# Ledger of designs, part 108: designed miniproteins, single chains, continued (2)

Each design is a single chain, and the fold is of that chain. pLDDT is the mean over its residues in the fold that is shown.

## One batch from the design tools (miniprotein)

Design m7740
Fold by ESMFold2-Fast:
Structure m7740 (fold): chain A 116 residues (1-116)
Amino acid sequence: MAETAAALVEELERHRAEREDVLTNVLDPLSARLQRAVEELARLALEDPERARELARREMEEILENEKDPVRAAVGILTLAAVAGDVEAARRYLEKIWDKLTPEQQKAVEERLAEL
């Protein structure tokens, strides 16, 4: 789960980098927070799957409130859903930003949802 989530983050971030022509790697507050959330959720998913889904939904809501970049928001939501195993929550939260994604980004998101 955690390894799959990390691969998903790298793939969607790569698509963003291709669009923005950003070469500089910096410590990103959202990425650092997302990494911590993934580690906590991975442990919790093994012990209490229902609690993991509840925590993942709260983190998805925080992403929607605080993340202005729709690609970063989509990456975060998909990563949390993959770790928690909650595809329905991911679809519901992604609907709120769907119109802000390009057709190519929408396809990448749909392909990743299908793999969950």
Scores: mean pLDDT 72

Design m7741
Fold by ESMFold2-Fast:
Structure m7741 (fold): chain A 59 residues (1-59)
Amino acid sequence: SAQAERGEAAAMRGAWAGAQGDVAAGKRYGSLGEQGHRAAGDEAGAERSLAGVEAAMKA
């Protein structure tokens, strides 16, 4: 769905920003990714989005 696609794009953007040391952008886009996946009914995608962004921010 379009919401899941937007969620995935936001999650990837958040993980990339977090890996570059931009924690604020990582958090913002990670939250958007979670929201997009949950709105699409993809709970696994929402959890993966949060975990991926958190891991990237810690790296």
Scores: mean pLDDT 72

Design m7742
Fold by ESMFold2-Fast:
Structure m7742 (fold): chain A 63 residues (1-63)
Amino acid sequence: SAFAEAVAIAAERAPEIHAALEAGDFARARQLADETVAEIGRVDPVFAAYARRELERLIAEAE
């Protein structure tokens, strides 16, 4: 399903985003988040909107 593909994209990209946040590289974390949301949006636009909000929250909390 489109949702399963979107979840797989998020799971694949999550370690890279977390590594950038742990390194304090918020610019890279935002770039990776934007790329991830764009990729998810090609498959599931509704989940992409959710993912964008969650990633923005995660990055803001880490700053």
Scores: mean pLDDT 84

Design m7743
Fold by ESMFold2-Fast:
Structure m7743 (fold): chain A 93 residues (1-93)
Amino acid sequence: DAVLEEALKKAKEKVDEFEKKLKNASPEEEKKLVEELRDFFDEQLEELRKKLGEAAARKFARFAAELLLKVMKKLGASGPLIKLLFYLMSQSL
């Protein structure tokens, strides 16, 4: 599905940009970056549910969680990142 494929592509691009910003971020800046990333994921999940249903939203959430886990393996697991991961995992069920 073209809508799902485009959403997955946007998620990859957004997470790559997030990783670059996170490398030089203070703890306060990290919290804001995580909030921005969560808002992006919320918007994508809502759009996918409306257009393609729950299965597509779950697939997106699982993909986003895998991308976030790769960032956490490289840069470490902070409280805000763990909370975002938990949120994405809950959306993938």
Scores: mean pLDDT 88

Design m7744
Fold by ESMFold2-Fast:
Structure m7744 (fold): chain A 90 residues (1-90)
Amino acid sequence: DLEKRIKAVELLGGRVSGMLPVGLVPNLLVNNGKIDEAIERVRNDKSLSEEVREEAIKQLELAKEYYEQGRNDEATLQVQKAIDIIAKEL
């Protein structure tokens, strides 16, 4: 569901333009070093269950580790996994 994916991306602090493919947002978030902000947004979102928050944060923490190693492609994949986890609850 595209609408749920858009909401998940916005929850992570991504701004989605209707003219940009949703799939570009994880890459932009990683390349702009916004992974820590995304982790804090998920941690503080009380509309998500604790289980979903914990699983999404795990993926984002892995993304941060890959990003710090200069492995931006792997970091982007982990952010995409976090988006998928959040979107399933929304």
Scores: mean pLDDT 72

Design m7745
Fold by ESMFold2-Fast:
Formats: C-alpha cells, sequence, structure tokens
Structure m7745 (fold): chain A 80 residues (1-80)
C-alpha cells in the first residue's frame, strides 16, 4: 500500500502543476488513507489537512490564498 500511496502523491503533485486542484485534493485523500493503513498516522493526518486546504482554495475566490495553499501542498508532499 505504500507503493500505491507514493503513486498517488506523484499524481497529486502533477495535478497541482496542471491546475487540477480538485483532482489533486482527491489524490491526497486517497494517499492519506494508504499512509494511515501503513501506520503512518501523522503523515496521513497531514495529507488530510492538505486535501482540505486544497478543496477550500477551489471554493475560495482569493487567488493569494489559492497560491499559498498550492505552494504548501507541494512542500508537504516533497517532505514525505
Amino acid sequence: HMEKAEELLKKAKEAIDQGNVREAARYLVEASYYYDKAGKKQEAANLFTAAGLLAASVSDEDPEFAEEVRKLMKEAIEKL
């Protein structure tokens, strides 16, 4: 399941780069599930938070907030 989590993180990062924020949030939720199953509870919680922030950025018309969230998500994925 960690192999699948890594693949999902890669897809999430690609989706962010392509501006597909909703797709990225979905991949992060799925990745968090596999991290949780692997016993990496803190990483899973961080990914859930990341997905929530990305989802919020889509419904928020503040471009500064959206850009900040995207940068934080890329950094979080790279640190995992």
Scores: mean pLDDT 74

Design m7746
Fold by ESMFold2-Fast:
Structure m7746 (fold): chain A 86 residues (1-86)
Amino acid sequence: LKEQIDLLKASQYKAIDTVKDKKAKDQMKKSLDDWADASLKGDSVKSGQSAGDLAKTYLTSQGFSQDDVNKASAEASKLAAELTAK
């Protein structure tokens, strides 16, 4: 499990590094780190919060509407929490 999460995290870091906005990049990396840590600890609440934050930062950087960002962020949070709780 840890090795799989470490590989996924490394892969996602490479994708995030292509983002030119340094603030968005730093926020996405932090949210990804928080999600990975929470998932390894089985903390479904923190896993959900971190996934939601990652989705919110990414979609906002892409210019999506606040309503779309809030809906997608809530769904990402719910899915991550459910997966971590199982």
Scores: mean pLDDT 77

Design m7747
Fold by ESMFold2-Fast:
Structure m7747 (fold): chain A 61 residues (1-61)
Amino acid sequence: MEEAIEAAKKVLDELGLTPAQRELVLSAVETYIRMRPDEVTVEEAVKLAKELAEILKQERA
């Protein structure tokens, strides 16, 4: 769990999101991991973070 959250956080930092957007995406990813801790891989958490970040970035643009 912690490694998946940390990887997602690092990806979000590189994507240049606002602090509010970053917290929203991270919260969603953390909730998803907590619902299925054994099913969610680091790769899946990163993928979810990227997808949510892309949606928010397109709204901002």
Scores: mean pLDDT 74

Design m7748
Fold by ESMFold2-Fast:
Structure m7748 (fold): chain A 89 residues (1-89)
Amino acid sequence: MKYSPREIELEAELSLVRMSLSVNKLAYERKSESKEVLIKRLEENRKRAEELKKEVEEDESLSEEVKEELLKELDEILKEIEELLAELK
């Protein structure tokens, strides 16, 4: 079935945030990056996820089902970022 261009765009942006978080989480586990660099990258991930959450919430073109799915995944991403930031700070 045809997805709207907006749904595809938001899914792509969410996938980029998830990928970036996964790379940062791996760097944290392997101690391959400095604490300061990881904090900066996680702060950037948080800002991007918060901006996406606002865009999803304000988008009247999205169905309620699509909004619920995207917001739920963004809330999980934000929670993981906050937990990692708390560990590093």
Scores: mean pLDDT 83

Design m7749
Fold by ESMFold2-Fast:
Formats: structure tokens, C-alpha cells, sequence
Structure m7749 (fold): chain A 90 residues (1-90)
């Protein structure tokens, strides 16, 4: 696998994990919420970092991919922030 292929795979796997843990956070107890929110943040950071590294290697293709990953990340973060705030208020 090329370095670009590895960064693409890492970004996809990380954003998919962030989405999975955001889904878990929406269903979590208040006690579970902090750990799940931290996992969402960690995977989001990983996805954005991998997408950025791909853009550095392949500027044209990587820019389009980074835009797609950034959109998914923004959707996940919006959901996770709302869910976490709701759990903290309970």
C-alpha cells in the first residue's frame, strides 16, 4: 500500500469510528458520556490529520478528499457536542 493509500484508509477508518462512538454517545448514560465524547474527539483529530497528510502528498485529489472528511467530521462533532451537553445537563 502506498503512503497516500494508508492516509486515505486511516482517515476513513477514523471518521467511521468517530461516527460509531457518536451513535453510542447519543444512547449513553451520563456516566458513560465523558469517555465516549473523548473517543469521538480523538478519532476526529486522527481523521483530519490523516486527510491533511494526504493533501500534502496529493494536493488536487487530497483536497477533495479532505473536504469530504471535514464535512463528515463537522456532522459528527455537531451531533456529539449536542449529545454530550444533554448528558451533562441530566
Amino acid sequence: MSLAERYRKEAIEDVENAEKFADALEKATPEQAPALYRLVQGYVDGALNAAKKLEELEPEEGKKFRDEITKRVNEVLSRAEAAYAAKLAA
Scores: mean pLDDT 89

Design m7750
Fold by ESMFold2-Fast:
Structure m7750 (fold): chain A 100 residues (1-100)
Amino acid sequence: MIERGEAMEKIIKFLEELSLILHTSHDLEKVLEYTKKFIEEMKKTFPDDVVKWALERLIQELELEKERILRDENDKEQADFKVEVYDKVIELIREYLKQL
């Protein structure tokens, strides 16, 4: 479906930007603010069923990225920080899913 394809493109762009923010700034508040704005924009752009599907898919992608970081990141302090940020992002997304 076109709407799911467009929503998935938004998810991919969000993940790319999230990775860039984490690589460059280590700012948890900036990441959470960016995530909130992203979800609000998704809710304005797509029907609730598409938003729910996309956010559930985003959680899956974040869980996989968390596993990759724990496996592949040689800097333990960096790995721990990134995992904590992804856990907070997942928690925030789950809170929004309860509203849909």
Scores: mean pLDDT 81

Design m7751
Fold by ESMFold2-Fast:
Structure m7751 (fold): chain A 79 residues (1-79)
Amino acid sequence: MALEEAEAVGKATREKTLKTLLSLGIDEEEAEIGAEGSGLYSAAMTLYRYGDLTGDKELYDKARELTKKAAELGLKFGE
C-alpha cells in the first residue's frame, strides 16, 4: 500500500519534472536523470508521511534510501 502509493507519486513527479526540464531547454538525457531524482525524492517524502501515520520504521528506512539515491543522481548530473 504505502510503497505502491509512493511509487505512483514518484512516477507522477518524474513525468511532470521531465516536461518542465525539457521546456527549460535542458538536454533530454540530463532532463531524464534530473526527473528520476525528483521522482525518487517525492516517493521518499510520501514514505516519510506514511511512516508518521503508521509508525512503520521500514517506511522511514526506505525513505532514507530513496533520498540518498536522489541526492547521488543530482550530484552526478547536475554539475
Scores: mean pLDDT 79

Design m7752
Fold by ESMFold2-Fast:
Structure m7752 (fold): chain A 94 residues (1-94)
Amino acid sequence: MEEERLRKLQELDEKARELGKLLQDESTPLEELKRKAVELGEEAIKFVKEFEKDPKYVEKLEEIKRKIEEAETAEEIKELTGRLVAEVQKAIAS
């Protein structure tokens, strides 16, 4: 792999893992969790577009990101954040 692609892939993996840890931490403020989830989604969408991955990953990531932005309950934000982490891991693994 190219050095830039490898670096960005590692950065996304680290952010996804960190977000997963925050999701499991009951003391994490809901607004912080939501903000970091949206940031991860944006980074993942940029990665997929830049490195010409399957367009379906962009569509799925944009859908989940939009739902997180619109989510108002703790249950919705936590569930969607978990889905985002899983989809990001899937996109970078393929």
Scores: mean pLDDT 80

Design m7753
Fold by ESMFold2-Fast:
Structure m7753 (fold): chain A 67 residues (1-67)
Amino acid sequence: SLKDKLLELIEKNPNITLKEIEELLDLNAQQRSLLRHMFPNPDVPVSQQGSLESIRKGLEIFDFAFE
C-alpha cells in the first residue's frame, strides 16, 4: 500500500522532508493536504515533527487516502 511505502521511506531516510516524499511518491492533492495537516513544516524532516509511532497512527486514521 502507499502507507507502507511512506513508512518504509521514513524509516530508511530519517532526514526526509515532506516535500521530498510528495515528489518521490507522486502524491495527489488529498494525500498532500492530509500529510501537510500532520506535518505543517514541509522543509523540516518528518521524523522531527512526530515519532514513527505517531506517524503510523495518523496514517491509520487517514487509511482511506493512502491505500
Scores: mean pLDDT 78

Design m7754
Fold by ESMFold2-Fast:
Structure m7754 (fold): chain A 91 residues (1-91)
Amino acid sequence: SKEKKLEELKKELADTIVEGLVAEGKAGGNVPELSEKEKEEIRERILKEAEELIKYLKENPEELEEVKKLIEEQEAPSEAAAIVAEIVKLV
């Protein structure tokens, strides 16, 4: 179902962002390595923000069309941005 796909994509988005931050930390970037608690807090925040975005776009179809146009204009989206695009397309 559409709802099941949205739930799966929200989880994939949260996991992808956390994995990207972990990879950056391991590569010696300016961000310190995340603890398991910090990873969980980031996942929960992303899931909440994704749910609020989905709700907002469902209630504001004109904004949904604008977001879809912005996504179509992205020539090389990040992995996270590509997942957001799939979420928006399913709304």
Scores: mean pLDDT 78

Design m7755
Fold by ESMFold2-Fast:
Structure m7755 (fold): chain A 61 residues (1-61)
Amino acid sequence: AKEDVELGEKYRDKDPEKAKEYFKNAAIRAGQAGREGRVDPDAGKGAKLYGEFIQEEEGLK
């Protein structure tokens, strides 16, 4: 989760498609942690960044 967030941030300016995939993977892991009742701050950050990235691409901001 943490590594996926860091890679997504690094690729955001260079390769948005790769950044999106990394943030998506972090969001999936956040969902799995939530189902088990576990708190993972890094996975949660990934889910938030993925949502913001999708909103920016859709022009919702």
Scores: mean pLDDT 66

Design m7756
Fold by ESMFold2-Fast:
Structure m7756 (fold): chain A 78 residues (1-78)
Amino acid sequence: SMSQDVYELLEKAQEGLKLAEEGVKKKDPSLAEKGIEFLEKIREELRELGVYTEEFEKVLGELIKKAKELLEKAKELS
């Protein structure tokens, strides 16, 4: 169902953030870039499903912002 698809996409969003966190830990900006790409693709998939609500915009926007901050930290450490 669409609700199950949305749940799967939100789980993947958490994985994207974890990739960005690993980029900082490993001093590897490419992992953080991959995490950001995952989050942006999830945002687009939610928009295409027609279920991208204000709540999802808030949640995904904050995750993407955090992942981008982690990318900058990983670049400073590499």
Scores: mean pLDDT 80

Design m7757
Fold by ESMFold2-Fast:
Structure m7757 (fold): chain A 63 residues (1-63)
Amino acid sequence: SKMDLVKEALRKIEELYPGTLEKLAKDPELARAALSMVIPDAVLAEISDETIERAAKEVVEEL
């Protein structure tokens, strides 16, 4: 699902840049910018800000 794709991408970003995930969970615009480093722009354009926000919250809760 798009949710799983975002969650996997966020875990990869946290692995590369520890401590970033908590900031991304609070800032959807920053989260989208960070996700563009690992998800193709065409795919990311189809993912809603609400999906990104929920995925970030769930990944933070898993840490």
Scores: mean pLDDT 82

Design m7758
Fold by ESMFold2-Fast:
Parts: C-alpha cells; sequence; structure tokens
Structure m7758 (fold): chain A 80 residues (1-80)
C-alpha cells in the first residue's frame, strides 16, 4: 500500500538520521535520540494503519526498525 511505502521511506530516513546524530554524542544524548526515534516511528506506524496499511506488515516493519534502533544504540555506546 502507499501508506506502507510512505512508512518504509520515513522509517529509513529516521534511522539514517539517528545513525548520523549518535556519532560523537554523549550517552544521555544517544539514549534521548533513540527514544525520540522510537516514539516517532510508533506515531508513523499508527498513521499508516489508520490510512489502510495492513497491521501485520506495519508490525513487521516496526519490529525491523526497533531492531535497527537497538543496534545503532548498542554500537554507539560501545564506541565510547
Amino acid sequence: SSALEALRAEAAALLAALEAAVRGADPQTISRLATETSRRLAELAEEAVAAGADPAEVQRLLDEAHNRILRIYIDALEAL
């Protein structure tokens, strides 16, 4: 669906922005950015479902995005 495609594009942009923003950031900033990205993804996922996207496909995309946020978060903290 167009709503799922829009969610995928926005999720990719948010994840790229998060990965760039955590470079050289302190632990509190890394945690805040990861939390803010997760909240924004949840909002976009709700909007996609409301726009007619399949909830199961949205949940799979959200799970993949959350796994990526966790990886970015762990990698950023390990680089300190």
Scores: mean pLDDT 90

Design m7759
Fold by ESMFold2-Fast:
Structure m7759 (fold): chain A 85 residues (1-85)
Amino acid sequence: SMEDIERALELAYEVISSRWTNGQKASELREELRKLVEKLDVDEVLRWIDRRIEAETDPYMKMRLQLARVEIELIARELKIEKEK
């Protein structure tokens, strides 16, 4: 759902922002994000984020969206590898 996609984006922001200040919190939030991403259509999530990036005029916010996209894509890749084992 759209609410789940928005939640994934929020969690990705929190992971990124916490990574250098509180590594334990970042790890816990990343695990929550992994569980959510596992339930979602990743291609739909990434397309939704790409549309948000295209519409964003603030360079700082655009960069934040791009970083969140990378985090979600990395998690999706990790989950795919785990499924192939």
Scores: mean pLDDT 83

Design m7760
Fold by ESMFold2-Fast:
Structure m7760 (fold): chain A 98 residues (1-98)
Amino acid sequence: GNYTVPLIIKGPDGKIKKRVVISLNGSSTESSPTEHTIHFRTPEELPEAIKKLADELGIKPGDTVYLSEGAPDPLVDALREMGLKVVRLSNEEMKELR
């Protein structure tokens, strides 16, 4: 099934840097300009794909990333390996985060 992950990035000052939606795995061949699709063939490619996305979004170590509670563990693990703080919130809290 199609799965999308809303993601909010805050800098060390607590201000929102970016609000994005990430599409995981391959059936979303087309994405809107506000959606980013992460394609990987093996689990080993996922950290590299996440790093590329982070560079595009201006994410750096010390930033905090907010994800929905339903976000897949490999995505969370990859973000943590980059030196990011990861916080899981409910879908409703994600919509209201400022």
Scores: mean pLDDT 69

Design m7761
Fold by ESMFold2-Fast:
Structure m7761 (fold): chain A 92 residues (1-92)
Amino acid sequence: KAIDNVLASNPSLTDDEKQALELLVKGTPEDEAKAVELLSKEKPIVAASIIRFALFLKGDPSAFTTPNSELAAKAEDYGFTHVATFLKSISF
């Protein structure tokens, strides 16, 4: 329901961005890898925003205030190994 509310409240998200967010919230390694594939097509700042939404929905109230330089470490803490590797590979 939290994901449905976020998607309904954010009509500016593209279909790929919505799919990536849903995959990250599901949280399997396979879903995470597919989400990273979709996010790699986005601008770094947009990809980081979608990752912050996913972390928030997984229970991190500080996700939106986490600096870009710390976002990869936070993703690792949540078990998002593919996301963390992706974030380390992009320049902000």
Scores: mean pLDDT 75

Design m7762
Fold by ESMFold2-Fast:
Structure m7762 (fold): chain A 126 residues (1-126)
Amino acid sequence: SEIEREFKKYAPVIDAVARRLGLDDGVVARAKEYLAGYLLKTGKIENPAVVVFSAVSMALAEEGRTDLPLSDVLRAVVEALRDAGIEDPLLDKPPIFLITESAPYQALMLEALREHPEEVRELAAK
């Protein structure tokens, strides 16, 4: 499906962010669930930088990972997307724009995990 293709395209970006930040498998799995939830609500990713940043930031907050500076998270997301050759206008702007744009994406991710937890887990396992 289109949703599965989009997930397979962007899930490796979360893995790349995790390698840069030294994240454990539990944080990675949860970030992928947030990504899957976003895709189940929207069908595709048009704003990959803010979506990936939102998914990773929510997983980190949920795990109480306040030891990572927000600037390091922003840098890891930007670098992972650039290394993957993914185009996004926000990558050419100051990284703070990912923070200011993230709230609606975080809300959709939380709603998807609350209302469709089984479908989120099934997609995230792909």
Scores: mean pLDDT 85

Design m7763
Fold by ESMFold2-Fast:
Order: structure tokens, then C-alpha cells, then sequence
Structure m7763 (fold): chain A 68 residues (1-68)
């Protein structure tokens, strides 16, 4: 989970993807970490919905910070 958080922070800061859809951001994170893109995308989407956050990369990052 920490590696997913760090990869999301990198995408937001370095690739300006903060407003990108959470599933798109999740798939890019999975590609960087050699994880299943659908599992990562769906997990991040679920977290954004659970905490009632925007379904974006920034929303997913905020959700991850709440569970870590």
C-alpha cells in the first residue's frame, strides 16, 4: 500500500494527473509497480467511494492517507 501511495504522489506531482479519473490513475500505478491494473483501479475507486472523496487521483491519494 505505501508503494501505491508513493506512485500516486509521483503521478500527481510529476505528470500533473491529480484530476485524472481514479481508474486511469490506478492502472498507471499498477503498470509502474507490475500489479494487476484492474485490481488496483477497482481498489482505489472503492476507497474514494468509501470516504466520499472525488473519484480522481487526488481523491484516491487522500483516501489512502486515511487508511495508512
Amino acid sequence: MKEVLEALEELIKNENMGKAPVKEAGKKVAEKLNLDPEVVADSLLYLTKTFNLPQTAEGALEALKKVL
Scores: mean pLDDT 82

Design m7764
Fold by ESMFold2-Fast:
Structure m7764 (fold): chain A 104 residues (1-104)
Amino acid sequence: MSNLEQAKKLKAEGTKKLNEGDYKSARDLFEKAAELASTDPSPEGKYLYAQSLYNLSTAYEKMGDKKSAEEYLKKSEEVLSTLDLSDVERSLFLMRVSVGKIAL
């Protein structure tokens, strides 16, 4: 299994934990996903890294750590800005997590 494939799996597991209300486990899984994705220099690796950082932001927000949530959100947006992504891809990425926040 590649680091990219492992990062995708960890991100999926983190999302499951987030939906179950296990925010600390979700955070730990998203941290591991971000670390593995950051080792992949491809555009796909950078995109997955940005997604993992955004998911970390959501986990911190759910835990009440607003400052860490804002820092990871900003970092995710900085990584996304280095990618040749369409506005649609960026909007879909941001909307998906915003809908998750509303759904609580």
Scores: mean pLDDT 77

Design m7765
Fold by ESMFold2-Fast:
Structure m7765 (fold): chain A 65 residues (1-65)
Amino acid sequence: AAMEAAREAAGAGFGEGAVDAARRAGRSEAQAREAGEAAREAFRRALAAPPGAGVELRRVDEILA
């Protein structure tokens, strides 16, 4: 429970960071929301990945490009 809550909060913060980055880059609100969702999904995948796999941010990078 506590660990799950901490992971959810960390994922939400990571997603909000991506939304803010998209807004600063001049992306639309729809693109900012998509960046946030992609970042949260990447964070969840990273937590489930084997040790050393890292975080795959390709979709976030595409939105911010």
Scores: mean pLDDT 71

Design m7766
Fold by ESMFold2-Fast:
Formats: sequence, structure tokens, C-alpha cells
Structure m7766 (fold): chain A 87 residues (1-87)
Amino acid sequence: SHHDELLAKLTELLQSTGVPEEEARRAAELYVEWLEEMEKHKDDPEKQEEILKKTKERLKELPAHAYRVASSWLENELKSSLEALKS
């Protein structure tokens, strides 16, 4: 499935930056879950804000390196979505 493919790809990307497999998978799972929840609530801005806040708090539980990379993914996705809205 697209879910499994994205999860595997992101886990591999994190491992390539020096994150151990277990931590990499956890970070990738949090990011993929966030993407899916945001899409599920695409027509509910208030719910999307709640999901974002909760996800940011959960990311803080990750080891520093995994947190940094996953946070950059989150920020890049938000920036991409904002630019698409303006276009």
C-alpha cells in the first residue's frame, strides 16, 4: 500500500542520516500518521490545527536527531501546502 511504501522509504531516509532503525521507524510512523490525519480532516481547519499541535508534542518524545529530521519534514509539508493554496 502507499502507506507501507511511504513508511519504508522515510524509515530508510532517517537511517541514512544515522538514526537507528527502531527510532527511524517511530519517527516515520508519526509523520505518516500526521499526513493521513491531515488529509482525513482537510475541510476542518480547527481539527487540523489540533492534529498539528498534538503531533508536534509527540515528536518531542523522539531522540534529538530523529526529532530534527521529522520536524523538518512537517515544516516542508506545511510550506508546500501553503504555496499550493496561494497558486
Scores: mean pLDDT 81

Design m7767
Fold by ESMFold2-Fast:
Structure m7767 (fold): chain A 97 residues (1-97)
Amino acid sequence: MEKRKVKVTVTLRITGPVPADAQDVEVKVTQPGLSEGVGKAPVRAGRPSLTTAEVELEGIPTSGPLKVEFVKVDPALQAAGARLEVAAISVEEIEDP
């Protein structure tokens, strides 16, 4: 059985006001046949920004789609009026050891 490792980079766009003590956004990435992974995208106070979460998945992929979900978003972001969206997703195969 050939295992594959993939690195998924999720780019998030943050718009609106961001509070100084906002915690990182956690994203979960899943694909059938691969392990699920959670990555953290750092949040910067005061400015709309792009931020990235990187997740490594390993396993034997099947034909199902890659899914990205927000699993942890600081409620302070929503309370401040900040908006989060997925701007881009890139997937690259990394070399198996």
Scores: mean pLDDT 75

Design m7768
Fold by ESMFold2-Fast:
Structure m7768 (fold): chain A 84 residues (1-84)
Amino acid sequence: MTPEQEAEINYSLALMTLSIAKSAEPKFEDQSVEDLQSDLATLRRGLALAEQSAAAGIAAARDVIRDLQALIAKVEAQLAKKQA
């Protein structure tokens, strides 16, 4: 596998993670602490893949990084609210 092919695969996996998370976003308020922690772990894995893709030169991965960071912040805010 070429480095370019690996970067494209990582980008595709990050996009899939973002798509699934965006579909779940309306339900974050109604989720348990355990479900939110699971979502956070999945989002952080997607962020790492997007960061690797951006480092390999996929400029579009920077938008995915931004969107994943925004979703992570929303999940963290909801967790803080439920744990207070």
Scores: mean pLDDT 82

Design m7769
Fold by ESMFold2-Fast:
Structure m7769 (fold): chain A 94 residues (1-94)
Amino acid sequence: DAKKLLEKAKEYAELAREKAREGDYEGAARHARKAVVYAQEALTVVPKELAPLVREAILEAGQARRKAREGDYEGAAKHAEKAVELLEKAIKEL
C-alpha cells in the first residue's frame, strides 16, 4: 500500500526532525534511516508521476541522517523538514 508506506516515511521524518531539534543526534539519525527505508519501499509502488517527489524525499531524509551523524542538528532538522514536506505532497497527490 503506497499510502501506508508514505505515511510511515513521513512519520519517521517528523520524528527525525523532532529528535534533531532536541539535540538527540542518535535518535535523529535512526529515525531518518527509517524514513529512507519506507520511502524507498514506497518508490516501488507509487504512480510514476510521483516517483520524482519520493526520490527527492529519500535524498532529503538521507541528508538529515548524514547531518545528524555529523552533530549538525540544524542541518539535520532542516533536511528532515524538507523530507516531511515532500512526503506530505506525495500523499496529497496520491
Scores: mean pLDDT 90

Design m7770
Fold by ESMFold2-Fast:
Structure m7770 (fold): chain A 90 residues (1-90)
Amino acid sequence: MIELTEEQKKAIEKLAEMLGVSPEEAARLFAFAIQAKLVDAGYEGVKVTVEGDKLVVESPLTPEQRQRVLEAAKELVDEIARGILKEAEG
């Protein structure tokens, strides 16, 4: 599990505002974007969800591969969050 920072939570709120959807729907879209990027990077079978203040990453991978997918997910969370905030700022 990855604990979401205040900045990342703010990015989800801004995503909701930009798309005109609920914060819950924005959180699902945010998780889906991370999942899609991980699958595209070759992490097959990965499932990503947002549960409260945490990003949950489930994978059928070995412990060593799980560490790599968690690191990749953490980087993607930060990258996507910063992209959303930058887009919202103009």
Scores: mean pLDDT 80

Design m7771
Fold by ESMFold2-Fast:
Order: C-alpha cells, then sequence, then structure tokens
Structure m7771 (fold): chain A 67 residues (1-67)
C-alpha cells in the first residue's frame, strides 16, 4: 500500500503530497489542484527518469499508483 504525506499548500490553493511506500521510500510526488481546473498531476520517480502523468482527480491518480 502507498501513503500520502502532505508537503505543502501552494499559493494557488493546490496541495503538494509525497507518495511513499509503507516502508518509507519516496516513489513520487502528487499535486492536487482544487481550484478552477481540478486535477491531479503525478510525478513518478523511476530509476534514471521522472514520468509525469495527469489525471482528472485524485481518485484516478491513486488507482494508477496501485496498478
Amino acid sequence: SLLLAPLEMLEDGSVRLAVITKEGKLVGELVVYNGEKPRAVLTEKTEGEDVVREFPSLMEALDALEE
């Protein structure tokens, strides 16, 4: 299972979250936009390259992280 840890609230009202394994390893970052265009942007930390993916909401981003 993955855990979300709040890192900061941005000036536009968005929230930046760390995506961490149950063992405490950082696997990515999730930014949840709650304003005019709500969406979730996931940056996955892979070996050698960051992969950025956009989802219509936090729910879809979390589903992708569990698959």
Scores: mean pLDDT 76

Design m7772
Fold by ESMFold2-Fast:
Structure m7772 (fold): chain A 107 residues (1-107)
Amino acid sequence: SSMQQQKQQLQEQIKKVKQKVRQLKALTDFALSMESRPDKQEELRKFTEETVQKADELIQQAEEALKQGDYDKAQKLIDQANQLISDAMTYVDKVAQDSMQRLMAEM
């Protein structure tokens, strides 16, 4: 049915968001490995932990909306989670690039 197709599409989108959360964690670990300053490591770690927590909450709400048949609400929550993770990945990637450039300049 068309509703079954919509449900499957939303389930696939949720899986992709969960994959992006794992990618954000991996990117953060990489950025942390390049950062020698403890205060900056703590700031980056907290940023990612808070972002992941917010994303997980949005994903849980999206899964609940999907179970209730509220596909519009599920889509909005998925979009919010995707935007949050994409913005965070852009930020962490910039931090990683900046840290790598500093290491290369001092070698």
Scores: mean pLDDT 88

Design m7773
Fold by ESMFold2-Fast:
Structure m7773 (fold): chain A 77 residues (1-77)
Amino acid sequence: MTPDQLRQQSRRYRQQGDDARSLLLDGTALMREGRYSDAIRLYDQSIDLARQQGDTLLVRQSQGVLDTTRTLLQQSQ
């Protein structure tokens, strides 16, 4: 998926009230653009919201991409 396609899908989830999944997709778009620190911030917000909603699968998915993005940030410095 391109960053624009990820942002389009993010808007659909937000319209459905799925803010946690929306934030995950916006973060992934930023990660694909090399904006790792901004992506990490959105992933942290997605994880917090998913925990509040009891979405354990989304928490695990968001933690996985967060860990990968942290590694990419360290390699880019």
Scores: mean pLDDT 85

